# Designed miniproteins, single chains, continued (3), part 32

Each design is a single chain, and the fold is of that chain. pLDDT is the mean over its residues in the fold that is shown.

## One batch from the design tools (miniprotein)

Design m9094
Fold by ESMFold2-Fast:
Structure m9094 (fold): chain A 63 residues (1-63)
Amino acid sequence: REEGRRLAEEAVRAANAGDTRRAAELLRQASKSLPAEELRRFVGRIEDEAVRLAALAEVERLA
């Protein structure tokens, strides 16, 4: 759970830094420890709208 939050936080940082591939991989790992609702809250912190929408779609696909 704590590990999942750490991974989700790192995914948001990667996305905001423009590393969308790393962000997607970290979100997949976080999904194993966090419920989709909590992942959506983290993804909501992504600054770029297109990247945020893509990440939301990925979370929904992983649920």
Scores: mean pLDDT 79

Design m9095
Fold by ESMFold2-Fast:
Structure m9095 (fold): chain A 71 residues (1-71)
Amino acid sequence: SAAQAGAAVYEAGSLGGPEAEKFGRMHYEAGKNGDAEKVAEYGKLAFEAATGPSGRHAGQLAYKAAENAAK
């Protein structure tokens, strides 16, 4: 579910530092509220913050993980 993906990506984001934790928390809250669009967006932002220069690829993976859990 989107909420389960939100929790997983939130935890992954919190390992990446303060900005990743912030966006990971927003991603988790969106998941709790059932907002799949915000779940995907904030999940992407959390991973971009966590990975720095390689954030583009990691952000895509986070977005895909959020989409898969919505199925």
Scores: mean pLDDT 63

Design m9096
Fold by ESMFold2-Fast:
Structure m9096 (fold): chain A 81 residues (1-81)
Amino acid sequence: SMEEKIREAIRRIVEIVMAALPSLSEEDAGVLLAAALDAQRLLREGRIDEALAMLERVKETASPALAAVLDEIIAVIRELK
């Protein structure tokens, strides 16, 4: 079901975030946490395209290290389409 796919996507996003946090700056970690929380909220609401658009927007001004992590999260969410 879509609900099960969204739950699995959220789990994978949490794992990506937890793995990335120790290697990011404090500023990048803050941006990642905020973006991940917003993505999780939008996904629970079924707003998949809005979650993708928000993450792509955050990525435009992200450092290369943060952009790489955001790309992993975007890839997970794209699998829902």
Scores: mean pLDDT 91

Design m9097
Fold by ESMFold2-Fast:
Structure m9097 (fold): chain A 66 residues (1-66)
Amino acid sequence: MEEKKRHRELGRRYEERGRELEKQGDFLGASRYYVEAGFHYSKAGDKEKAEELFKRATELSAKGGG
């Protein structure tokens, strides 16, 4: 019924996967999942969480890619 609820649920799942990849040192993989999570949180109206995740994704991408 509410699209925001579905996007928030998806955001949580992508964020969880990103955290697991980050724990394993896969910073590029973690970055990709954090971007997806941020996109879904943004669609859910959770702008603060989305911005946090996009920032983290950018930092991890730079760290993993050089």
Scores: mean pLDDT 82

Design m9098
Fold by ESMFold2-Fast:
Structure m9098 (fold): chain A 92 residues (1-92)
Amino acid sequence: SAADEILALLEKEPDKVVDLLLEEPLKEVRKAHPDASEDELLLLSFDKVLEAGDQAIQAFRARGDLESAAVYEALRKVLEEKKAEFLKELKE
């Protein structure tokens, strides 16, 4: 499945997993905010994916799908780490 492929990549190449997760959100954010900078668009894309991830985790937990919840929790953790790294680079 796509989830299994993403998890395998997450261990080996977390940057590629983040790029894959941000691809569609970034397109949507660019369409909604055509005048925003690339840095602003990336931050909005991170926030959009993190919000969607939180909703998915809550929904999986509510129906007792703990395996899917754990998968999305791992993806969310990497996304938060990469967002924090990006914010640090913006300051420098």
Scores: mean pLDDT 82

Design m9099
Fold by ESMFold2-Fast:
Structure m9099 (fold): chain A 86 residues (1-86)
Amino acid sequence: PIVPPPLTPRNALTVRDAAERVHELTGVPEEELVEAFERRLGLGPDDGLTADQLLEVAELVHELTGIDAEQALTALLSGRRPPPIP
């Protein structure tokens, strides 16, 4: 099996970045999301999320809001997308 390289802190979503994107999707306050993510992952608010931790965040969003984990993951990954090309 090939082990992909981990996301760097510069390129990774932090816990706060993830909370901001989930707030846009769900309307849940960012501070509540940060606390929930920190508790689930054992991370600080400025820690970068690995790919595995992004999956945990998507599952947690599903638990908190009822949004499908796949939809939550898509929102987390697409929040930095540029506007669509013509």
Scores: mean pLDDT 71

Design m9100
Fold by ESMFold2-Fast:
Structure m9100 (fold): chain A 89 residues (1-89)
Amino acid sequence: SVVDAYLAAARARIAEITEKAKKEILESTDPKEIEEIGKRAIEEIDAITNAAMTVADRDRRDALRKFREEQIKELEEVTKKKIEEILKS
């Protein structure tokens, strides 16, 4: 369906944002920059998620929320580990 294709594209964009942010976090040496990268990525993920939710039914919205939560959790884990690594240096 057109809706399923749109949601698949939205999920792919969210995954791309997460992957790009993770790479930028790993390349940074500044904890403040790392926190800002993570914050901006989450804001962009939320914007895409909110737009996608306007065309999704309940079950598709629940799946999209779960995917968003998983992507944000992964970003938060990478952010925490990288900051801890810098502080030990």
Scores: mean pLDDT 88

Design m9101
Fold by ESMFold2-Fast:
Structure m9101 (fold): chain A 68 residues (1-68)
Amino acid sequence: MDDVKRMVDLAVQAGYITKEQGQKILDEAIKRGWTAAQVAEKLAEEYKKQGKLDAAKWFQQLADDSKA
């Protein structure tokens, strides 16, 4: 939970998502019990489908880093 919130806050600060989008992501992660790695992987896939390649790459890197 805390790791997911920190990840979302960083994404908002970096300009990849809005504060509103960040809150929705956090709420969904809490509801589904997702880890930061799982949230990052799902967001990377979602933003890749939307053509937001910079955001997708950023979330994929976080997912890869979180497994270490």
Scores: mean pLDDT 78

Design m9102
Fold by ESMFold2-Fast:
Structure m9102 (fold): chain A 89 residues (1-89)
Amino acid sequence: SREQDLEELYEALVRVVAADPDDEEARELLEKVAKELGVPEEEVEERIEKAREELEELRKGSLAQQIALKLRIIGDRITVEILRKKLEI
């Protein structure tokens, strides 16, 4: 459904923005998706901060954890591209 696809896109965008805060396009898309889902701006910022904390813990981990983190970020970016096309946004 459109709502499930938007929720999945939101989750992937939160992680992408947390990993790359300089990605203005991802941030703008996240704000647009959050607005459509009715998620308040404060809740979006809290979710980004939580994702950032998780990411920092993984960066302090083993080499395997660091590789897994890089693969997750790539996967999240692919998910954003696929869902953006599907949702025509």
Scores: mean pLDDT 86

Design m9103
Fold by ESMFold2-Fast:
Parts: structure tokens; sequence; C-alpha cells
Structure m9103 (fold): chain A 82 residues (1-82)
């Protein structure tokens, strides 16, 4: 469990970094945020397909939402600077 949580944290950090990079290069904060959240969105769908517990699915959905909100905020900030 601990190790899995560490991997999720790394994925979150990568998602934010991807969102910032894409938004900076394209000038489109929504495109950046959508690209950044895609891996976590897929993970949520896989958890549902594998019949994971409702608690696990809810946790992943909450993480995905937080990552999207953070990514969109950061993406908007970098685009505004352009």
Amino acid sequence: MEKSLSLLKELEEESLRIAIEVASETGDPEKGAEKGREPLRKLVELAKEKKATPETIKGLEELERKVYEEALKLAQEVVEKQ
C-alpha cells in the first residue's frame, strides 16, 4: 500500500509537469490540463473495470480531480505569462 501511494504521488507530479509543459508550448491551458489528467483518468476507469472497492475508486477519482484542478490553475498561469 505505501509503495503504491508513492507511485501515485510520482504520477501526480508527472501529470502536473506535463500539463505545464504542454500549456506553455501550445498556449492552451485546457489542452495542457487535459493531457496531464489523462493517465489518472485511465487509472480510474481501470479500477472500475477491475471491480475495485468503492473506497479505492472514490480515492482515485478525488486524486484525479485534484490533479486536474491544480494542472488547470498552473496551466492558466503559464499561458497568461505568455
Scores: mean pLDDT 78

Design m9104
Fold by ESMFold2-Fast:
Structure m9104 (fold): chain A 90 residues (1-90)
Amino acid sequence: SSKEELKKIKDEILEAYYKTYEETGDMKKAMEVFVAKLKEYLKSSKDNEIKELLAEFGIKVLEAYAERTGDYEFAEKKKKEIEKALEEAK
């Protein structure tokens, strides 16, 4: 189901984030890996509902990152990259 597929994709993207953070200690690098992997799934998914929900998920994670770090400029740039990738993938 779309719900089960979405959960699996979210878990894989979050695993990539946590692995990068554990290896580097750099939350910004971990967020770059997170966004890159999310954008790959936007391109590969055939379900437009999953694409929209993944983009929403990524935006919410970036908002949480900005609140925690104060790096609103990086978060806004990455949100725009996700929005552009979503439009190009539809």
Scores: mean pLDDT 87

Design m9105
Fold by ESMFold2-Fast:
Structure m9105 (fold): chain A 73 residues (1-73)
Amino acid sequence: ATVTLTTTATASGEEGEAAVPAGGAITAELREVPGGGPQLVITATAEAAQAAQRSLVRVWLERPMSVTTEESL
C-alpha cells in the first residue's frame, strides 16, 4: 500500500527554490497558479510521507502559514 502526501502552502514569503537532495524520497516544487498565487507541492514516498506528516504539523504550528495536507491511498 502507498500513501501519497500532497501539501499546498499558500505563502507569500520567501519560498524561492526548495533544494531537492539527490536520491531524496521527498521533492518540493513551487508552482504558480493564476488567481490563487504560488503553491508549494511536496511529493514523497509512503514511508517519507508518514514521517513528513509529523514534521509538517510541527512546522505549521510554529510558523504562521496556510498549509493544506491531503492523504490518498
Scores: mean pLDDT 45

Design m9106
Fold by ESMFold2-Fast:
Structure m9106 (fold): chain A 95 residues (1-95)
Amino acid sequence: MEELLEKALELVEREYPTIRDMLRRFNEKLLARRLEAGVIEPPSPEEQAELDKRIDRIARDFAITIALVELQAEHGVPRDVLDELAKEIRERLEK
């Protein structure tokens, strides 16, 4: 279990920055389109900070999913072990 957790965390750390940047760029494009269409006002600094936090959480969840899929594919890790591993990864990354 510990060895799988270490490998999963390494995969998350490698994938997370790429996913985060992709999601941030996508969100920037969506915000730009909505602003141009006049359907929203420019976000306040506080609203922007909340959006950034949400993007970070989504990016972490996605990176965890990719890591678990990789472990299942390469190591044949069963679903119940993957579910437990996902919980441990999330708890460790929230600290």
Scores: mean pLDDT 79

Design m9107
Fold by ESMFold2-Fast:
Structure m9107 (fold): chain A 80 residues (1-80)
Amino acid sequence: MDKKKEYFKKAIEISKEAGERMRQLKAETDARVAELRAQGDSGTPEQKAAYDAEAQRLVAETTAEMKRISDEADKKVKEL
């Protein structure tokens, strides 16, 4: 049997699972960022700045988490 085909099947599944997890995380973060922006737009300039800062923090944390998920998937593929 072609061991190379079995490797690619497993690599694709790992990548698919990581991609789905990252898509879910992005959707949740985008929704929360939209809520923070809506609250900022309804407030004073000082309140807007505070909500914008919180939105930026969430985006940075989500970006770091997505990189972690991607790095873990790459490690699993290398361990195949």
Scores: mean pLDDT 83

Design m9108
Fold by ESMFold2-Fast:
Structure m9108 (fold): chain A 94 residues (1-94)
Amino acid sequence: MEELLKEIEELKREILELLEEIKRLVEELYADDPARRDALIAGLEKAKEAVEKLVEATKKGEIDPEEALAILRKALEDARRALEELRRRLAERR
């Protein structure tokens, strides 16, 4: 179980790093559309808050660590797919 908490912390770190990269690409891709840029950044901030709350709840024993791992692994996959899509869209503008 101690090992599961370590994996949860590592997944949290990876997800937060990906969300920061996504934020940078959103700022670049939508520099000429501030309304859409700001809305997307707000969504990313909510995603960061949700990840932090999930990890905090798991540490308090409010959520099963294996359930938290499953949720975080899905969040990591979703973040990786979003990053790939944004990179593809930026490449299309060349």
Scores: mean pLDDT 84

Design m9109
Fold by ESMFold2-Fast:
Structure m9109 (fold): chain A 70 residues (1-70)
Amino acid sequence: DLERMLRGGRLAEPHYQQGIQYAKQGDLQKSQQHIQQAVQAMREAGASPQDVQDFQQDLTQKTQEAYQQS
């Protein structure tokens, strides 16, 4: 549901941003920790499996691109 997805997004947002930020700094350990916390927040908020999968794929690609630019 959209509302659960939006709630999950709000809970995941700080971890989403920090995951990308640490990837840009080359800190893969902290980046991975925040990616896991962002994905967990989406699941706990009751986002659908498809929404969680799409979110995880998007975040993974963005952190990989950020790391390549570090």
Scores: mean pLDDT 78

Design m9110
Fold by ESMFold2-Fast:
Structure m9110 (fold): chain A 115 residues (1-115)
Amino acid sequence: SLQKDIEELKAFLDDQILALEAMKEYLRQSTDPAEIEALKATLLRWLDDLIAYFESLKEKYKDNPELQKLLDEGIEKFRELRAEVESATTKEQLIAVVDKAIEFLRELKEKLDSL
């Protein structure tokens, strides 16, 4: 059912928020440039996977215009965040992108509650 799929999507977003909070703390503690570069690569892969997942959900829910709009907003934001990760040259810039990602996922979850 749509309600069950929305609850599953919200749970997925909660899991992503927890993972990003952990990654942010790990970035804060990291002093090894190679480790920071590996975390940057991980963020790029995470955003690519998240975009693909949302595109898949758009195909599944093509007949739900409100959910389509939220998924489109998500994809657009993830593409913007991906560009910011690619351009990041410092740990502080990566932490800032992670903070933006966490805030956006929380906003998406709240919007899902209104469906």
Scores: mean pLDDT 88

Design m9111
Fold by ESMFold2-Fast:
Structure m9111 (fold): chain A 81 residues (1-81)
Amino acid sequence: SRMEEARKELEKLLEEFEKKLKEAKSGDEVYQLIQEFVQRVGELAVRYGLSREEAFELRNEAMGRLTEIVKEYEEEKRKQE
């Protein structure tokens, strides 16, 4: 389905986001990366022609996964001197 294809592309966006997070040098850069990720998720919904309900589901899934990645990143950063 288009939703399944969108989820595969979301996994690629999450992988790219995690890689870019490791290269971030400031909280401002982290915030910008989050904004860019949110924008790209919105573009996925449009490009795959998702319904309003499907787009909402994809966004919620994306935000949940994003939150876990950022949380793990912040915990790793706190362990570094």
Scores: mean pLDDT 84

Design m9112
Fold by ESMFold2-Fast:
Structure m9112 (fold): chain A 63 residues (1-63)
Amino acid sequence: MKVEIKREGDKKIATATIGDVVAVVEATGVSDEELEREAALLALQKILDKVLKQLQELLEKLE
């Protein structure tokens, strides 16, 4: 996973990339480490949502 932090005026923008999944988080007044963690968690949540949808499709075939 790659995480990049950019500053835009008073805001910090963190972009986390895992393969084809990209998550962007913006915040003010937070540490780079906290913002990086939030972006990483969002990217992981997107991956988990994709997996959950595949599992739900399998469950729907059983009901």
Scores: mean pLDDT 78

Design m9113
Fold by ESMFold2-Fast:
Structure m9113 (fold): chain A 80 residues (1-80)
Amino acid sequence: SAEDFVRRAVLAILDQVIKVMDEETKKLAEEAKRSVENKEDPDTVIAKLQELIEKTKDPGAKNALRAAISLVEAYKKKKE
């Protein structure tokens, strides 16, 4: 399903960006990963991804997280 595809894609992005994060930001990323795995509402997931962008220092990770937000937003629009 589209929902399963978006969930897997966002989790894959989080797994990659966690590798370049500091310990404090990594804890927030793992919390965001749990929200995605638990199928929390799109707005909650987007809010946690936005917080990760604000806390992340790596430019590549910021861009990957923006892509993840775009995937969740596209899914939210189809469900609305």
Scores: mean pLDDT 83

Design m9114
Fold by ESMFold2-Fast:
Structure m9114 (fold): chain A 90 residues (1-90)
Amino acid sequence: SQRQQGIQLVDQGADAFVRDDYDQAVQLFQQASRYFRQSGDYSLSSAAQGAAVSIRGRRFDEASRHMRALADRTGSPSVRRAADHARSLA
């Protein structure tokens, strides 16, 4: 359940990022990272935190890599779309 909550927050963060709501995206990815950590999904937690830190720093190439890792691990189309959006901004 905590893992699924983390995935839902990642999807919401990805959608916020595509809308250029970077502050909301950062908060949602940070929340997702905490849920993944609680579920023992440390690789997902690290990728979500990496996405948040990179978006905050406007390092969009780095953000794209972290979101691509999240998309590959979760199968989320929203996160894959967000990774492509970040790549276009880099």
Scores: mean pLDDT 90

Design m9115
Fold by ESMFold2-Fast:
Structure m9115 (fold): chain A 86 residues (1-86)
Amino acid sequence: SEADELIEKLREMAKKEKDKEKSEAIEFGVKLLEKLREQGAPESVITELAKELIKYAETEKDPKKLILKAIGLTLRAIGDMIQASL
């Protein structure tokens, strides 16, 4: 699936990343995406979040900002899933 391909791209980015803290921040983002998927987030949501995280990771060097971005994207997805259930 497109989501699987994008998650693998994030894993590849983490493996190629020379900054350990940034690599760990990208891996943290992947773990959040996997947990969202496990909790029943639609494939389209996982795909969109993975695309945003990839774009942000390509341009942002600060590991703390990457972690906050991953958390923010996850919270947004949870909020959207709750709203869709109402």
Scores: mean pLDDT 85

Design m9116
Fold by ESMFold2-Fast:
Structure m9116 (fold): chain A 87 residues (1-87)
Amino acid sequence: SSEARTLLGLAAGELRELSRSDDVEEVLRGVENIAKTLATYAATDPAVAEALALVEETRRRIEEDPSRAREVLAETAERIEGLLARL
């Protein structure tokens, strides 16, 4: 849907922006905000639900090892961009 395309595009962009930050608190807050936005539409759109699962996994991985935040965020952005390309 047009809404899913917009949401996934914004999520991927925000994740890439966060990957440029070295502030773990800012990164975790940003990832939580992305997840909250996606959660609003996840029940009605399977692509949004899949993106939400990826974002929640990303949050857990960063909490487990904050030193990998940059690479994990970039990887998740690429995965969401892959979902967007298939819509």
Scores: mean pLDDT 87

Design m9117
Fold by ESMFold2-Fast:
Structure m9117 (fold): chain A 73 residues (1-73)
Amino acid sequence: DLTEEQKKRLDEAYEKIKEVWKKEYPNDPKAQLIEKLFELGRKYREAVKNNDTEKAKEYAEEIRKLQAELDSL
């Protein structure tokens, strides 16, 4: 299980990866899905911190759908 500091570091790493992919592959469908996945991951963590179990479940389902979409590309 990741600590809050480790989660923040992962979010920062994903931001850097996202910026690189946007610069190198701006029209790549995979890059666009990765960006959406990162945004949903951040929203999911925020919902968990706020004890918003309904929103956390919704974001988790959206993340699963995007992961399946990425796997199909």
Scores: mean pLDDT 75

Design m9118
Fold by ESMFold2-Fast:
Structure m9118 (fold): chain A 83 residues (1-83)
Amino acid sequence: MEEPSDEEKREDALAALRATASEEQVAWFEERMDEILELSKRAKELGDKIYETGELTEEEQKEIEKIEAKLRELRAIIGLPAP
């Protein structure tokens, strides 16, 4: 429970983007940041479940695939390299 708040995560991500991206790119990301953070949180939840239980329902597996595809699409639109 010592994790950064959603507000802190959002501000940190935007600050990092401002260091490397244009203000137009930052504004585009800011508009979508809540969606990106929600997708990232859900992907982490599903990843943690796989790590703890070793299994995922078919629906949950399809969900993580869709989340990963969406995050890759968002990165491609703005021209950022994969991490």
Scores: mean pLDDT 70

Design m9119
Fold by ESMFold2-Fast:
Structure m9119 (fold): chain A 68 residues (1-68)
Amino acid sequence: MVIKETYTFEKMSREGLEVAVASLIGSYGSSKAESLEIKEDGDTITANVTIKKGDTTYEVTITAKSTD
């Protein structure tokens, strides 16, 4: 099955977002990141991460207002 999760932060730097993504992937235990994409849309930074755990796929979106 596919589960969509969204995390929103008020403000975050690009480096902060990269650290948050790495921590998130690690927090899923033995899960593997199938894909990782970081986009900047104006003043907003967004990370889209696909994590597979067993037969479940998590599509995680992290979005924040850029401080950069």
Scores: mean pLDDT 76

Design m9120
Fold by ESMFold2-Fast:
Structure m9120 (fold): chain A 72 residues (1-72)
Amino acid sequence: MSFEEQLEKAREILRELAEREGIDIDRFAEEPFGVQLRLLSETATKLVEEYGMSVQEASRVVRALAEEIAAK
């Protein structure tokens, strides 16, 4: 799986987690930092448990996703 494919899976998981909690994904960057951090951490856990990524791979992907969100 390419890094871009891993990042797309992370975006999909984050979108699903946001929807679960009634959070508008298009406004995710406007959420309190603690909420953003919690859902990004849950995304990393799902990448490891459901997609078989290593902890190191999941951490790298979620860091890239967090940087993408922060750049908006």
Scores: mean pLDDT 81

Design m9121
Fold by ESMFold2-Fast:
Parts: C-alpha cells; sequence; structure tokens
Structure m9121 (fold): chain A 81 residues (1-81)
C-alpha cells in the first residue's frame, strides 16, 4: 500500500507541475512545450489510474514518461525566457 500511495503522490505532483507549465508555455507561445506539458498531464493521469488499480509496474512506466515529458517541457520554457 505505501508504494502505491507514493506513486500516486509523485504522479499528482508531476501533474500539478505540468499543469502550471502548460499555462506558462501557452503565455510564452511555445507550442512544443504546450504539447509536452499536455503529454505529461496525460501520462501522470494514467500513472494515478494504474496505481489505484494496483498495477505498480504500469504506474511506474507512466510516471517515468510523465517525468521525462515534464523535464523536456521545463527545458524549452527555460530557453524561451
Amino acid sequence: MSEIDELIKRAQEVKERAEKLYEEAKKLNVPTAVSLAQGAIDEADKAIEAAKNGDVKTAQIHLERAEGLLERAEELIKKAK
């Protein structure tokens, strides 16, 4: 249960960061970062869903994808500032 709770918490934190970054990317007019941030939100949602269903392996895969997409979006936003 603790591992599932930690996965859900991490995925929710990634989703919150991605939602903020999505709004920032839209304001800065960086369409690639908007797309990456949206992808991170989607993958984070899939990770939360998988974790809630007890599928730890699938949750980890989606969380890893969400984190990677978020990092790429953050890098693009940093370069656009």
Scores: mean pLDDT 86

Design m9122
Fold by ESMFold2-Fast:
Structure m9122 (fold): chain A 55 residues (1-55)
Amino acid sequence: MQLSDEQREQVRQMLADLGRPDLEDRALRAAEAMVEHGFSPEHALRVIRRGLEER
């Protein structure tokens, strides 16, 4: 399963809101890898958001 364009845009907007657009490519690759391994897109987005907040 692949991330939808809407879900990719959510990742980009989240990183832009946090002032870290330089992390967009990394976050998108991480989300895509998680979805490829069978995790839901919603789970992948939560993991990325948590990682940015805990950092």
Scores: mean pLDDT 75

Design m9123
Fold by ESMFold2-Fast:
Structure m9123 (fold): chain A 81 residues (1-81)
Amino acid sequence: SGAEEAIARADRYAEQGNLEAALAALQRSTDPAISAAARAFYEALQAGDVAAARAALDRLKTLVPDSAAVRLLEEALGRLE
């Protein structure tokens, strides 16, 4: 499915440590919930809104458990405080 393809691409970018490409791949998901949550995370990071980014990340963790891409986003958020 298009959602699985987007997750696979994001996970591959995450294995390379490419946060921007991994996040962009999640935003291109055909699953509107995954796409919306990834975009909310991106917008929160651009705004420096750690609380909003954490809320979006929690949604992604529910929608895409065991994803390398989601794990990379969590590590990036942890560095912002």
Scores: mean pLDDT 85

Design m9124
Fold by ESMFold2-Fast:
Structure m9124 (fold): chain A 82 residues (1-82)
Amino acid sequence: MTLEELEGMSIEELEERYRALADEINAQLEALGLTVEELDKAPAELKAKLEEALTLLEIGLRKRMATEGDAAERERYRALLA
């Protein structure tokens, strides 16, 4: 997935993708009997997924920090959940 595609995503979309990848990574690590601390022993495919998940987390966090204190965005989110 390209950086342009990731930057075009909403915070909610980035969080959803991050959660999906994190769940897959955790399930694969558990199946292999590995912890996050033993990532150097993980297959290259799993390491690639982790790098993607970290990129999603970083972009999402930067977007949230940029919108921190935005009362309108927080109110809109609250209204959608209510």
Scores: mean pLDDT 71

Design m9125
Fold by ESMFold2-Fast:
Structure m9125 (fold): chain A 102 residues (1-102)
Amino acid sequence: SSEEELEKELRETLLKTLTEHYGVESEEKAAAFLEELGDRVRALVAAGKREEAAALLLELAEILRESLPAAALALEGQAYLALGKEEKAAEALAKYKELLAK
């Protein structure tokens, strides 16, 4: 499987979980929520507010931890990258890789 295929599958699972668990009326609204979150994270990083960007990603990761543990680990990895914590980002990615290994 390509990395792009894996990212797509995780995105689709995340959208479905937001739609079903958080009462989002449509997959389109779930997609809009994720796009707005992504735009906000990018804007915060560009403004040098890396701690705020990481906090948003970690908050979403905590919400998804039990329902989508793989997505939670990926978001934690992105949060640590935003903070410049390469070692912690690598640890999160290693756990993500272990979780997907079958």
Scores: mean pLDDT 72

Design m9126
Fold by ESMFold2-Fast:
Structure m9126 (fold): chain A 62 residues (1-62)
Amino acid sequence: TAGVQALRDQAASASSPSAAEALRSLDPSDVGGVARALQNTAGVEQTPALQAAAAQAQALAA
């Protein structure tokens, strides 16, 4: 779960303040939930850092 927590926190740092708060509230042990939230945020905000974090989280959830 440490890797998922790091991806969540990295994505939050690359997001808008409201999205960052929501992402930081996620349970890093819920790998699928984190992966889905990162994909949704990356789809809306479309930053390269968020897209990379979302792809890594999806690989961990598979």
Scores: mean pLDDT 77

Design m9127
Fold by ESMFold2-Fast:
Structure m9127 (fold): chain A 96 residues (1-96)
Amino acid sequence: MLERLREKAEELKKLLEEKAPMDNILSVATTLLQVTEEILKTGTVEELREAIIILQNLMKEIRTYAESADEETRAVLWTLQLALSAQIKKLKEAIA
């Protein structure tokens, strides 16, 4: 599961760099959130810690991309950032 999270995070980052269609970005993001939920349920403390780092790094990439995006794209990316922040919070609470 953790390796699949890394794969989806890297795929999402690549789509953002390539300015891919928003539907493609959201599809990969949805899969990434589902993988994160599975890690939250089944992961070890070490895997949860690594998932937090992966998602925090992805959040930085999304913020950087949002700086050059149009207003409509920024709104979608903001919604994605809120979803990722919620998952990071759940992961942190699970290892506290």
Scores: mean pLDDT 84

Design m9128
Fold by ESMFold2-Fast:
Structure m9128 (fold): chain A 94 residues (1-94)
Amino acid sequence: MTEEEKEFAKELYERILEAVERAKNSKDPDEQVLILEAIEEALKNMTPEQAKLFYEIGGEEVLKALEELSKSPDPKVQEAAQKTIDVFKKKLEE
């Protein structure tokens, strides 16, 4: 892993953590879905190495927050959160 890749993973972690916390605190299901879709896209664009480093930095905290969102009373928020979790787990398995 290069220093450039480490810096990118750290910056991405901070942005995703902020986005997840915003989604958790939002009372608007449409805003929650929009944020979750943005996180899903970011995770899809990571290499497996970047995803593993992200998890090591603090991705477990992000994963736990996504799991809380997957228990939302709104079905569209549940679906978006679960899709995001599935993408993250798939990247970690590669």
Scores: mean pLDDT 80

